# Designed miniproteins, single chains, part 80

Each design is a single chain, and the fold is of that chain. pLDDT is the mean over its residues in the fold that is shown.

## One batch from the design tools (miniprotein)

Design m2776
Fold by ESMFold2-Fast:
Structure m2776 (fold): chain A 61 residues (1-61)
Amino acid sequence: GAALEEELKRLLMEEMGLSEENADNWVALLKADPALALALMRRHGASEAVIEAAERLAASL
């Protein structure tokens, strides 16, 4: 839901220093291809909090 999207977007901006546009692009990729998005997030060194938020959003899709 929208709350899970906002939580992931917030964590991407706060933990990874991403712009709002880049955070929105990551959320869009996660909705389109969750497996690819999660693999890329892990490869780019996303924190455990970011990965957990992304996994929760992916599970809700």
Scores: mean pLDDT 83

Design m2777
Fold by ESMFold2-Fast:
Formats: structure tokens, sequence, C-alpha cells
Structure m2777 (fold): chain A 74 residues (1-74)
């Protein structure tokens, strides 16, 4: 069940590169500035523009990429 949901979210993320690009930009802004209120506003706008499910899928893919990057940087 969880694995099936994960696969569906990954597929949705791959099929919406605009949402993925936008979420990557928001993540980069958060790392550089750390302004939580602005980050929340940007995420809210992305959800309105691309759809909540697409934004959630993009966020999950980016989180996985970040974990993989940190493991590789040992």
Amino acid sequence: EVEKVRRELEERGRNNPEARKKMREIAEYARENGNEEEVKKLIEEAKKEYGEENVEAAAMLLAREEVERRLAEQ
C-alpha cells in the first residue's frame, strides 16, 4: 500500500517537471534565506498553480534526492 502510493507520487512528480522545478527553487531559497513565512507562501502559491498533489509529489522526490546527496557526501 505505502509502496504503491510512493510509486504513484513519483510518477506524478516525473510527469510534472514544472512543479518539480518550482519546488527545487523554493528549497534553494529556504537554504539561502531561511525565511519560513516566505517559504510557506511560495509553497501555497505552487499548490495553487500546479495542484497540491503535484507539489507534494515534487517535494517527496526532492527530499529523496537530498537524502541521497547527503549520504554520498560522507
Scores: mean pLDDT 72

Design m2778
Fold by ESMFold2-Fast:
Structure m2778 (fold): chain A 73 residues (1-73)
Amino acid sequence: MTAEEIAALREKLKELGEQAYKTGSPEALMEAARIVVDYILARGRESGRVEEAERLAKETLELARREAELLLR
């Protein structure tokens, strides 16, 4: 992953965080979770630790879904 790609990802996560704060949108939280999951899976592919990355991605997505359903709805 290039420095430019990392900078773009960081900016997008910041935008989603600000939207969640200003609007209370569970959709913004879920979108941020999906971006983090994609990043985890990409790093797993690069390092050859795909199974570990898939487990972490599943746990991250499940936590985000639970928070969106119980705290933001």
Scores: mean pLDDT 72

Design m2779
Fold by ESMFold2-Fast:
Structure m2779 (fold): chain A 68 residues (1-68)
Amino acid sequence: MSLEELVEAVNAVIRENEKNEKSVEALEGIFRDLAARGRGGHLRAWIRWMRDNDPRLDKERVDAVLAA
């Protein structure tokens, strides 16, 4: 899975749980910037932290995305 595909898969999970565009826009921007810079380790660490601290990131679904 590319870093761009990882970002879009995680963003899809967030958008299923949150319809307020503004509440996710900044987070999506951070993920896309890290992916564009090739910062895969930093991006994956951020996603894991959000998974543990943000109820919009379902743990089982996010873990499946990270394992792919």
Scores: mean pLDDT 72

Design m2780
Fold by ESMFold2-Fast:
Structure m2780 (fold): chain A 115 residues (1-115)
Amino acid sequence: SELQKLVWELQQTFADMLEELSALFEAKASPEEIVAVIEEGHKKLSELLEKIMSLLDEETRERLEELWKQYEAEVQKMIDAIRAGDWEAALAHLEKARAIMGEMLTLLRAYLASQ
């Protein structure tokens, strides 16, 4: 299904962003380079989520929208921490963002199984 394809693309896009971020952290890249990767990843994830949301029922869409708002809040806190040079806080917010994305993917997989 189109939804199954988009959920796969969402998962892969998030995984690719994490892999690129890991490489930048190892390379001790600038805060500006790291933030640019996060912002580009967020743009791609937002575009995929808009398409996914158009294919969901209202209840599932509302739950996904709430999780996405929580994800965006953690991403913003991560960016703020990176810009402040607080790498411990940045990693803590990254782990929270990862957990929220995991909840979103679980919700979407449950919805697909109910079709």
Scores: mean pLDDT 90

Design m2781
Fold by ESMFold2-Fast:
Structure m2781 (fold): chain A 72 residues (1-72)
Amino acid sequence: DLVEKVIEFARELGGEIEPEAAKLIVEYYGDDWEKIRKMVRLLLNAAEGRPVTKEMVENVIERDRLLAEAAA
């Protein structure tokens, strides 16, 4: 279960991620584990010790999408 691996990875980094947030990351990045790891690290840093929420993931995905559109 890739969602469980995301949750475990966040715990290994000393942080916490909500199951809904982990699910959204997996849905967006698929099987690209390197991108998933990079995103989890970024989100944990942005959370400043708080749990990563689905809203935080949505905001990062939307920003990434807008940057991709601007570059195209």
Scores: mean pLDDT 79

Design m2782
Fold by ESMFold2-Fast:
Structure m2782 (fold): chain A 62 residues (1-62)
Amino acid sequence: MLAEVRAIVDIVNWLLANPDASEAEREAQARREAERRGLPLSRAPGLLRLALTIVEYDQKFA
């Protein structure tokens, strides 16, 4: 499985556990997950955007 997919899954799980997290905290977590997997930090905003989209649609259409 691609490292980006695993990063997105971990960010989704973190967002679900931390629904009151600030924008800065969300960005910091995305950067941590990217760095932990050796992904470029420039990818962190994209990973966060995808994770937020998944969380939004899962909660809205569950």
Scores: mean pLDDT 80

Design m2783
Fold by ESMFold2-Fast:
Structure m2783 (fold): chain A 98 residues (1-98)
Amino acid sequence: MLPKPLELYISAEMETPEQAAEWLRRLEEYVAANPKLRVVAVSPRGAIKVSAETVEDVLAFEEAALQIAKELGIKNVNIVYSPELRRALEEARRRAAE
């Protein structure tokens, strides 16, 4: 049995196609610079799904995505964690509290 991947889905409400293109370009550029991250799927309307090796890598990507959104004036960002990522995050937070 292979372990299920840690996946993060991010989408945002875009005002223009140019805003969507710049948002996706910066997110894909961040993933390309980080060998522990992989793009799983991309929508030209401003949605991206990324897989990561660790919960820390996912949280770093989420932080970068929210910063890029702020710089581009994007206010409605929707983030969905896979069940496996949610469990890994809860376990990591529990360990950090010890």
Scores: mean pLDDT 79

Design m2784
Fold by ESMFold2-Fast:
Structure m2784 (fold): chain A 74 residues (1-74)
Amino acid sequence: MSPVEKVRAALERAVDWIVRHEPDAPLEAAKEYLRLLAESLRARYPEVSEAQMEEILEEAERRLAERKAEVDRA
């Protein structure tokens, strides 16, 4: 897997974990966790540009919001 794919997979796993184990966590608190994880991943994968990291983080935040809305609807 490329560094970009590894970063994307890590953020997707974090979203999945939050939705499964912390479904009642406030959306803003969950987004803050994703931002902190992204900063950690930025240090670990310097090959991934800042712009690419921001795009991956924005996608993960959108996916988190969608999945939380689905849980609230059920």
Scores: mean pLDDT 81

Design m2785
Fold by ESMFold2-Fast:
Structure m2785 (fold): chain A 67 residues (1-67)
Amino acid sequence: AEELLKKAEELFEQASKYAFQGKNREALRLTAESYELLAQAYREQGDLKMAEEFEKKAEELRKLAEA
């Protein structure tokens, strides 16, 4: 769980950099991947409600990146 949270934070930082550079699709993809890792971390901790919320957010962001 801790490893997944750290990885998610790193991806958020990278996504912020890409967004600042105008690489919005890459930023959305990295943010979605970060949310997927957060969902997995919450699921491993037994917080199924938070896991489902982050899974939904990740799916929405992936749809935006693919559009």
Scores: mean pLDDT 81

Design m2786
Fold by ESMFold2-Fast:
Structure m2786 (fold): chain A 100 residues (1-100)
Amino acid sequence: SELEKLIKKFKEKVEELKEKFLNGEISAEEFVKKVKEIAEEAIEEAKKLSQEDKIKFAKEVKEILLEMEGELAPHLTDEERELLIKTIEEILKKLEKIVE
C-alpha cells in the first residue's frame, strides 16, 4: 500500500541519518535539521492518504521518532537532546493537523 511504502521510506531515511550521526559524518544540529526535513516531506506525501491511513501514518511516525530519540539520547549532550525533543514536538503538532 501507499501507506506502507511511505512509512518504510521514512524509517529507512531515519536509520540512514542515525548511522551518519553515530559515525561522526554529520553533527547533531545537521542530524536534527535533516530529520525535520524528511518528516515534513513525508507529512506532505501523507496528505494524499485516506483519513484512516493518515491516522495510522501519524501513529507509526510518532513511534519511529520516539524510538530514535531513546536510542540516541546517550550520544547527545543535554542541549542537543533538548533540540531533538523540541523538533520532534513540532513534527508531532504537524502530524496532528493532518489527522484532526
Scores: mean pLDDT 89

Design m2787
Fold by ESMFold2-Fast:
Structure m2787 (fold): chain A 83 residues (1-83)
Amino acid sequence: EELQKLLDEVIKEMKKILEAIRSGNLDEAKKELFKAYEKVREFIEKAVELNDPTALRLAVAFAKLLKSIAKYLGIEIPEIEVP
């Protein structure tokens, strides 16, 4: 249940980033990216706590996606550590 809620929050933040990029509001996209970063970290922490291998694989995908979006937006984000 908690992991599913965190997954939904990650998806919601990713959608906000995409909408901001589509509208040309890159400053908003950068702000939403940092919020998504925090949600992905929460998701990783919960996935590790629950020892959920599927969630950990999703966390790796989210980390790579955030790095790709950050590169597109011309910003650096801290390394996302996935066990």
Scores: mean pLDDT 81

Design m2788
Fold by ESMFold2-Fast:
Structure m2788 (fold): chain A 63 residues (1-63)
Amino acid sequence: MYKELGIDLTGKKIAVNIGGKGSQLAAEIKSLGAIPVFYSGFVRDTNLKMALEDGAVDVVETK
């Protein structure tokens, strides 16, 4: 998913749910040269809004 947002993710901000496996996804995102932006909570709309306001280009959930 996040890999398909662009052929070069260096410097791109990718939103990651801090719950569950968020740390593992953050490590994967960093391995691609991207910047993980954490969000949390069960409220999807709020999570998406906050992640986008932080400059995230996509949202990855670990639910």
Scores: mean pLDDT 56

Design m2789
Fold by ESMFold2-Fast:
Structure m2789 (fold): chain A 86 residues (1-86)
Amino acid sequence: MVEELRRRIEELRERMKELKERMEKETDLEVIRKLAVEISALGIEIATLDFSIRLYTEEGRPAELARAIAEGDGERELALLKELKA
């Protein structure tokens, strides 16, 4: 799962780089506007996927608790809450 998300982020970053390079060479303001919108949309998707990875792998204690709550994992939530209380 995480490896698939990381691969997707890399694919989106490569696409974003291509669009940025195209935008730097473009002189038509309408085309630049369309490219900027697509770049922004890709940035949001990358941020969303990165956040998902952080919830599952690259997280601190508060993110671990948020993940357990979001997944309905009561046992993991209880374990994390006990550690925070201690």
Scores: mean pLDDT 71

Design m2790
Fold by ESMFold2-Fast:
Order: C-alpha cells, then sequence, then structure tokens
Structure m2790 (fold): chain A 107 residues (1-107)
C-alpha cells in the first residue's frame, strides 16, 4: 500500500528529526565543555545546520552533520590544541553513529 508506506516514511522522518535535534543539542553542550572558549557563533551555526539538515533524509542529515562537525573540530585543533580537536572529532563521530543507529532502529 503506497499510502501506508508514505505514512510510515513520514513517521520515520519525523522521529529522525526529533532525534537529530536531541543529538545536536547534546553535541553542542559537550563541545562547549571540551572547548569552553570556542566561538559561540560557530556552535550556533553548527546547531542551525543540524536543524536544517533534519528536514532531509536521515542518511543525508547524518553525513552532513559529520562533515560540518569534523571540519569545525579540525579548526578548533588548529586554534586551541590537538587534544581538544581530537576530543571534538571523537564526539562528532559518536554523534553521527548515534544518528545512524537511530535510523536503523526506526527502519
Amino acid sequence: DAAAEAARQAAIDAAFRATARAVGASFVEEARRLAADAPEEDLAALEAALDAAAGRSAEQSADEFLRRALAWAEEVARRHSPEVGAGLRALAEAAAEALRAAVAALR
């Protein structure tokens, strides 16, 4: 039933959007803990990008989040310390894995 399948996909997408927002909020909170002097504008931009990506398919949202989070972690490593950057990279990879696991659990 095409209508039932469309309704199921819409429910999965809605659940993923909620999970992506929760994971994004947790990531930003932990990132502030690891890099207390990180620019607030960078964290806000990453959070906004996660919210924007949450409207896409779950796979595209996870990949886009990881790409942006890793790029930011590398910049922090250059400005603060390699250890802080490594911590943020591990956090970003864990968050992306949590998003993919949530998608797998919903499908």
Scores: mean pLDDT 69

Design m2791
Fold by ESMFold2-Fast:
Structure m2791 (fold): chain A 109 residues (1-109)
Amino acid sequence: MTEEKLKKIEEEVNKLLKEKRAELAKKYNVPESKLPALSLSELIATNLLMLAEALETVLNEKELAEELRERAREIERLRGVDLERVERLAEEAARLLLETLGLDESLLE
């Protein structure tokens, strides 16, 4: 994996996340800062979906992108009912990313 590709993914993810957070704020008619309190599961799922789109677009990693989309759908189904499971699914998605991209696990801290 090249650092240039990783930076490109980061830039694309940050752009998409900013746009989606603004959309969610409008959807729930609340300030963006209050989104995590109202829809933690939806916010985490949105982050994973934006990362999946960036991976497919920048790296052509279609299989990894679909795996992240499936985990995002599972998190969305939980809708804050089971926060421990939401956290576990997010950690598993992060590990899958690091493993597939050949990155150091220290980035998860």
Scores: mean pLDDT 62

Design m2792
Fold by ESMFold2-Fast:
Structure m2792 (fold): chain A 80 residues (1-80)
Amino acid sequence: FLSEMSEEEIELLKKLYEALDVDKDGTITLDEFLSNISNVVQSNKELNVEKIHKLLLKADFDKKGGVTFEELKKLFEEVR
């Protein structure tokens, strides 16, 4: 798939997801995301921390017990 996201943004998203999905069950919990997001964002100034934080609140982690990579990717595309 070729989206409006740059190759660097997609790679960043992948690294973010891999870091957050520690148990590799295909979901990311809110707690895991908040704990690890700082490490990923700290290395990449091009990633908007405030937008990501707001997207997390909208993702409704409680509803599904977590966010999948596919859902996270769509949220990022919507913010662009």
Scores: mean pLDDT 61

Design m2793
Fold by ESMFold2-Fast:
Structure m2793 (fold): chain A 66 residues (1-66)
Amino acid sequence: SYVEKAKEYLDKGDFEKALQMAEKAIEAGDDAEAYLVMARVYEKQGDFEKANELIQKAAKLIEEKI
């Protein structure tokens, strides 16, 4: 899946490809998990504010499906 590929690129430090695969996952409907992968990318880059915003967006999407 695109989310699994995004996690693989994130683990390799390929942040550009990780974000690219996460965007494809969002288009496929895996919104919450894809936003969490994007949040981890920004966290590793030191952008904690953007990471927190993406985590909150993912949490909201999870709540809307409950």
Scores: mean pLDDT 80

Design m2794
Fold by ESMFold2-Fast:
Structure m2794 (fold): chain A 87 residues (1-87)
Amino acid sequence: MKEIEEEKKELLKKAEGALGAGKTTPEVLEKVEELYKKLKEAVEGDEEGVEKAKELTKEALKVVEEGIEKESELSLERMKEVADKLE
């Protein structure tokens, strides 16, 4: 439980890093934060919530990937790696 939440925070930090470097947009970051909030609520629920959290994490990565401009490869790769560890 705590491990999943920590990994999702790391994913969010990486999205913020990309934004700070001018590699993504505030809209993408806002969407990632929205998905993270839903993931946290799901994880604090029951075992079914863990499966939902995994799905939402994959959606967060897709949103970030679509919003990131060229040259954000490092942040994108790290986000995918974190999502894979959550599976």
Scores: mean pLDDT 57

Design m2795
Fold by ESMFold2-Fast:
Structure m2795 (fold): chain A 74 residues (1-74)
Amino acid sequence: SDAIRQEALARLSELLDAASLAEVGRILAQPNPGEALRAGLAFISRLLAEGRLSREQAGRAAGILVDAYRRILA
């Protein structure tokens, strides 16, 4: 049901707070991330679009996107 899905996403967003977001950030920070760059950006964009992340987690995800875009434009 929808309620169970919302609870599962809330728990996933908590798990993504540390290890997963940090790891995606590290991948996007690589000098030549190649296909990993596209996949990582899509992953973070999808998480933000779901609208079920905490404010802190959404802020971290947005920060990773901003840093990645600054690197692409440099």
Scores: mean pLDDT 63

Design m2796
Fold by ESMFold2-Fast:
Structure m2796 (fold): chain A 64 residues (1-64)
Amino acid sequence: MKLSPEVQKILEEFEKYLESNPDLSLEEMHTELGLAAQRLADAGASVDEILEATKLMMKKIEEL
């Protein structure tokens, strides 16, 4: 799926934050995912883009 540039930026910032903070608990990672999803909504992302970005963020957490 092609994500808008703003959605891609928020996703990249989320992934970079997780990689820069390896001591984050699973609960803290899910809190950051929720904050990133809110940033996507505030940036005007569609529901479909938010769902795809959330899926990618969840996958990133599972791969850590």
Scores: mean pLDDT 80

Design m2797
Fold by ESMFold2-Fast:
Structure m2797 (fold): chain A 67 residues (1-67)
Amino acid sequence: MKRKLEAELRLSMVALKAAVLVSLNPEDEKAREALDEAAELIEEVDASEEPDMEEVEKRIKELEEKL
């Protein structure tokens, strides 16, 4: 439970940061891609009762490093 909630919070923060960047520069392709991927991953985690937390956390780290 806690790992899933922490991942969702991290993804929400990534999505918020990406959304702010897109709002300031709508042509920021990297920020738009990160926003879309974060939103997709949130949906994936929410839809799964027991998601692969190692893979989820790896993808979150990649998104955080991308931004």
Scores: mean pLDDT 80

Design m2798
Fold by ESMFold2-Fast:
Order: C-alpha cells, then sequence, then structure tokens
Structure m2798 (fold): chain A 66 residues (1-66)
C-alpha cells in the first residue's frame, strides 16, 4: 500500500541518519535530523490520507485498531 511505501521511505531515511551518526555526525545534528524525518513522515501521512481513497481507508482502519 501507499502507507507501506511511505513507511519504507521513512525507515530508509532513519537508517541513513544512523549511518551518518556512526560516521561522526555530532549528536545534536543527528537529533535535529531525526526530528526533521519525523515531521516529514507526519506530512506524508496527512497527504496520503487526503489524496487517496485507499490510503484514507487504510488509515481509518488502523486508527480504529489503535
Amino acid sequence: SELSQAATKTTSDLLLAVGDYLDGMPESDYKKKIKEIQEQALKDAKALSSTSPQSAQDAAALEKKL
């Protein structure tokens, strides 16, 4: 689903940030990057819920189970 693809992208972005941190990125910069990734993930989730009937239905089903 589109939600699964968005989750995969978020996971990839997080793994890249971890890689940068292990390569010597300062912890403060790492934390800022993680926050940016979280904000982007929320924005992507809202966009998917608004533009795709399938994604909106999937999101509603997940909300009911949480």
Scores: mean pLDDT 72

Design m2799
Fold by ESMFold2-Fast:
Structure m2799 (fold): chain A 69 residues (1-69)
Amino acid sequence: SAAERAAAIAMLRNALAKVTDPADRALLQEVIARLEAGELSPAQAAELLLRETDNPILRSTAAELLRLA
């Protein structure tokens, strides 16, 4: 839903404030942009994060995204 996507974007923007690694920041910005464009569901965003990074903050955020689904 649009509300679930809005919640996912807010969670990822909060994570972006805590992440300092350039590659993880770039990944997070790409995922946010694709969610805003309607190209990803929250579940798909979570799967992509779990596939692409071992960052504990991003893995925790992915777990929260899966709870929204």
Scores: mean pLDDT 85

Design m2800
Fold by ESMFold2-Fast:
Structure m2800 (fold): chain A 76 residues (1-76)
Amino acid sequence: GKKYLEDVIKALKESENESAQLVGRALEARIKGEPEEKIEELIEKAAEKRAEELNIDDLEVVKEGIKTLIETWLEE
């Protein structure tokens, strides 16, 4: 429900991880109905930061993981 998504967004934005903060911003943008281009830019930035944090070379795998996570939160 709406409260669950608001709690998730708050937790992500309060995280010390820049990637988590960007995921929170992407989820918030999606809920607010912002343009897909803006949401995709936030997801791409989140994936780049997450790949750096975890030392992962495959950016596409990280990006798809973030997209799946956001869609999962939206379906709950």
Scores: mean pLDDT 81

Design m2801
Fold by ESMFold2-Fast:
Structure m2801 (fold): chain A 113 residues (1-113)
Amino acid sequence: SMEEEERLIERLAEALRKGDVKEAIEAVAAIADHYGLPELKEKLVKALSEAEPTPEAIAAAIAEAIGDYVGLSEEEKKRMIEEFKRLARDPSQLMDLARSIHATFVVLSEKKK
């Protein structure tokens, strides 16, 4: 439902804002479970478990895991990581970053249908 999707987005945005790695893992795992993306979930948990507890490091780890999952080149991954880090440095952009990440999961789930 739209309410469930909004709760998932808000949970991710809050984890980013706090720089809380554990909350970020739980948030992205919940989104991955909701959209049936177990392989992406495994990559996200691994990348985030190695992340520093900052918004930038959490955003970078999410970008790395997504890039690996979709098969981006090293140059494309680096660009995505730097973009996510830039967005994460601005507290006013965290909701939009979380919405963008959620939208990426939606697109990836549709490719499996």
Scores: mean pLDDT 88

Design m2802
Fold by ESMFold2-Fast:
Structure m2802 (fold): chain A 68 residues (1-68)
Amino acid sequence: GFSAAEQAALKQQLTTALPNASQEFINAAFEYLLTQPADSRAAILGELVKAVQDGQEADTLAKLKASL
């Protein structure tokens, strides 16, 4: 399980990497990343950043919610 400090650090990383993303997206991405292996999280964060930059935030949010 994640410590409170690790959860706070992950949310900070998401907010820093995705400054223009909605709070709903940040929350869904955070919950999804908690379900993933630790060694995969950096790669997934990179994919999420690229999806938002490519204008795919809404579609990616729907997929994140479907995975939860």
Scores: mean pLDDT 81

Design m2803
Fold by ESMFold2-Fast:
Structure m2803 (fold): chain A 91 residues (1-91)
Amino acid sequence: AEAAIETLERALRVLEEAGDPGSARVVRIGLEAARRALAEPTPENIFELEIALGLLGIELGVAKIIGAPEEVIRALEEAIAALEALLASLR
């Protein structure tokens, strides 16, 4: 659980350092959704995690299409993996 938050925070730092404010914003949405679901694993908070995961998937697709730096793509992939692992743990 804390490992997922740490992974999302690292991904956010990488994206901010890479100068990708769009991807950073989507990871921040995922991070806040993860914090809410960990505090209160309600159906609504779990659904917000599913929405955040969907948004990250779209952002990763866009990043690949526009040829974003490998560090940006890896950070988004790590953020997606962390949210998927967190969702699996809340079932």
Scores: mean pLDDT 86

Design m2804
Fold by ESMFold2-Fast:
Structure m2804 (fold): chain A 60 residues (1-60)
Amino acid sequence: DSMIQQLIDQSDQYNQQSDDLFRQSDIYDQVSSQQGQQLRIQGGSYRSRSIYLRNQADQM
């Protein structure tokens, strides 16, 4: 089912973006705690979205 595959692919992309944002947050924390915190919030949001999309695909 192409819709299920699209959800899985999007989930994988969001998971990768989350990992990248968390790595950047660690770097920025050394320069700006505010910027680092913002990146962590964004990373968490992408992680949550990735899990949500994967669960949707599994329930379809």
Scores: mean pLDDT 83

Design m2805
Fold by ESMFold2-Fast:
Structure m2805 (fold): chain A 55 residues (1-55)
Amino acid sequence: DEDDIKISEELDRKLSEYLAQKNALGEKVSHTEFEKFVQDELKRLWKQALSEKEE
């Protein structure tokens, strides 16, 4: 629960920062690029959580 909330919040924050930065620069993000970013970030966050608590 707490780990899921933390991962969700961190992911949401990272996504918001990423999109805000791209928008500020006038850059377009394709849905494929967005999905890849989400997948990569989720893998990173889950790896950190799992390494800390295992399983």
Scores: mean pLDDT 74

Design m2806
Fold by ESMFold2-Fast:
Structure m2806 (fold): chain A 55 residues (1-55)
Amino acid sequence: KEEEIEEAAERARKVVENHLASDRPDLPQETRDALIERAAESARKYAEEVIEKEK
């Protein structure tokens, strides 16, 4: 349950990291890290909502 939430967050980090590296390599590392973490936070919240509604 908590592992599913963290798995979703980790998946979101990987997807956003790859996307930013390909499309926005000009961004500073700190900016990319901040965007990656915000994507992970959003993924966690979404996964929590889905899990609460079904399991």
Scores: mean pLDDT 76

Design m2807
Fold by ESMFold2-Fast:
Structure m2807 (fold): chain A 65 residues (1-65)
Amino acid sequence: MAKQEEAARTAAELMAKAGAEADIRIEGNTLVVETEIRNQAHADALAQAQAAASEAGVTLQAFQK
């Protein structure tokens, strides 16, 4: 749980910093990110969030809004 919460917070901060609106939630062992990728900065932020989740041992699933 704690690692997933840290990954969720990191993803939220990265997406917000890039100006992307994202709904982030934890479902069991999976971090779910629902976002709209409008530009390269949004895509880069999502990739960074995926890398951070992987480092924490958390599965990240991204969905387009």
Scores: mean pLDDT 80

Design m2808
Fold by ESMFold2-Fast:
Structure m2808 (fold): chain A 84 residues (1-84)
Amino acid sequence: DGEERRRKENEELVRQLKLTVESMLDILLQQAERNGDQKTVDKLKEAREWFDREVEKLLKEGASREQIRQMQRDFWLELSKLLS
């Protein structure tokens, strides 16, 4: 039963990460749309689609803590590049 508990805890971490990332992307997307920056809008939409695919994959495969941390690092690195 440690396995089932660990899976549920990791799924909750993925859901919380999803909510945090979606909230940030919504703010950035609205700002880019307001500024008429279509290139940034397109990149943010691509980043959202990528993130959603990675989230679905982790939820289906039963994500480890390391996989969740790696995805979080990769996402923030890509987001940092978009904001530079």
Scores: mean pLDDT 80

Design m2809
Fold by ESMFold2-Fast:
Structure m2809 (fold): chain A 95 residues (1-95)
Amino acid sequence: GKEKVKEEAKANIEAIRKELEEAKKAGDEESAALIEKVLEVLEMIIEGKPPPEDVDKELVEKALELGDLEGLIYIYLEKDKEKVRAAMEKYLEHL
């Protein structure tokens, strides 16, 4: 559920910050930019902030109920809402 996602986000945030430092040291600007966006999403989850207006709120609630941190990160980062919805529908069909 929601608390599980929040706990996993808290546990992973420090490891992801280290990945950001390594990407920056390697000069991997594309990976660094993606990791920074992941960190912003994790901080929003940890703080219990509502999803941005451009994110599908219904899919966010479903991912939180399932305890699916990876799916939640994908929902926040992927701007093509049709792709996100299709991917999540396929995932949910297995439940």
Scores: mean pLDDT 74

Design m2810
Fold by ESMFold2-Fast:
Structure m2810 (fold): chain A 70 residues (1-70)
Amino acid sequence: MPLRPSQVGLAIAVLYELQGDAAKAAEYRALAETIRSEAEARELLRPLSDAQKRQLLPLLAPEHQHLLDF
């Protein structure tokens, strides 16, 4: 399947919804619409903790999991 970097932002939004942070979920949904490249997707992942990245793994398509290299 073609890579869709915007799906990374949507997965982060879902993670924040599951954690009860509706404000961050809305912010990441808006950011997802602006994502055009893997580099921009990596910038969205940068502020996440290792614990949040581990919870994000099952929400990401296999082709996007390599973006969590930290």
Scores: mean pLDDT 74

Design m2811
Fold by ESMFold2-Fast:
Structure m2811 (fold): chain A 70 residues (1-70)
Amino acid sequence: SIEQDKEDIENQLYGLRVMGKRAGPEGEKVTRETEKQISSLDLSNPEDVKQAHELLQESLRRIHAILREQ
């Protein structure tokens, strides 16, 4: 449902913020850019929900890479 999709995206954004802060300024930048991109999407639209999940997955991969280099 739309409500479940929004909740899942918000939970993933929360995790991204936590991990981004731990990764330092580079991680925080990734988090801010991702939040801005997702804020431009209509989460009542299934295609935009899919795009939000893809953005979150890519951003988490980037933050994990930063954390591994620390």
Scores: mean pLDDT 84

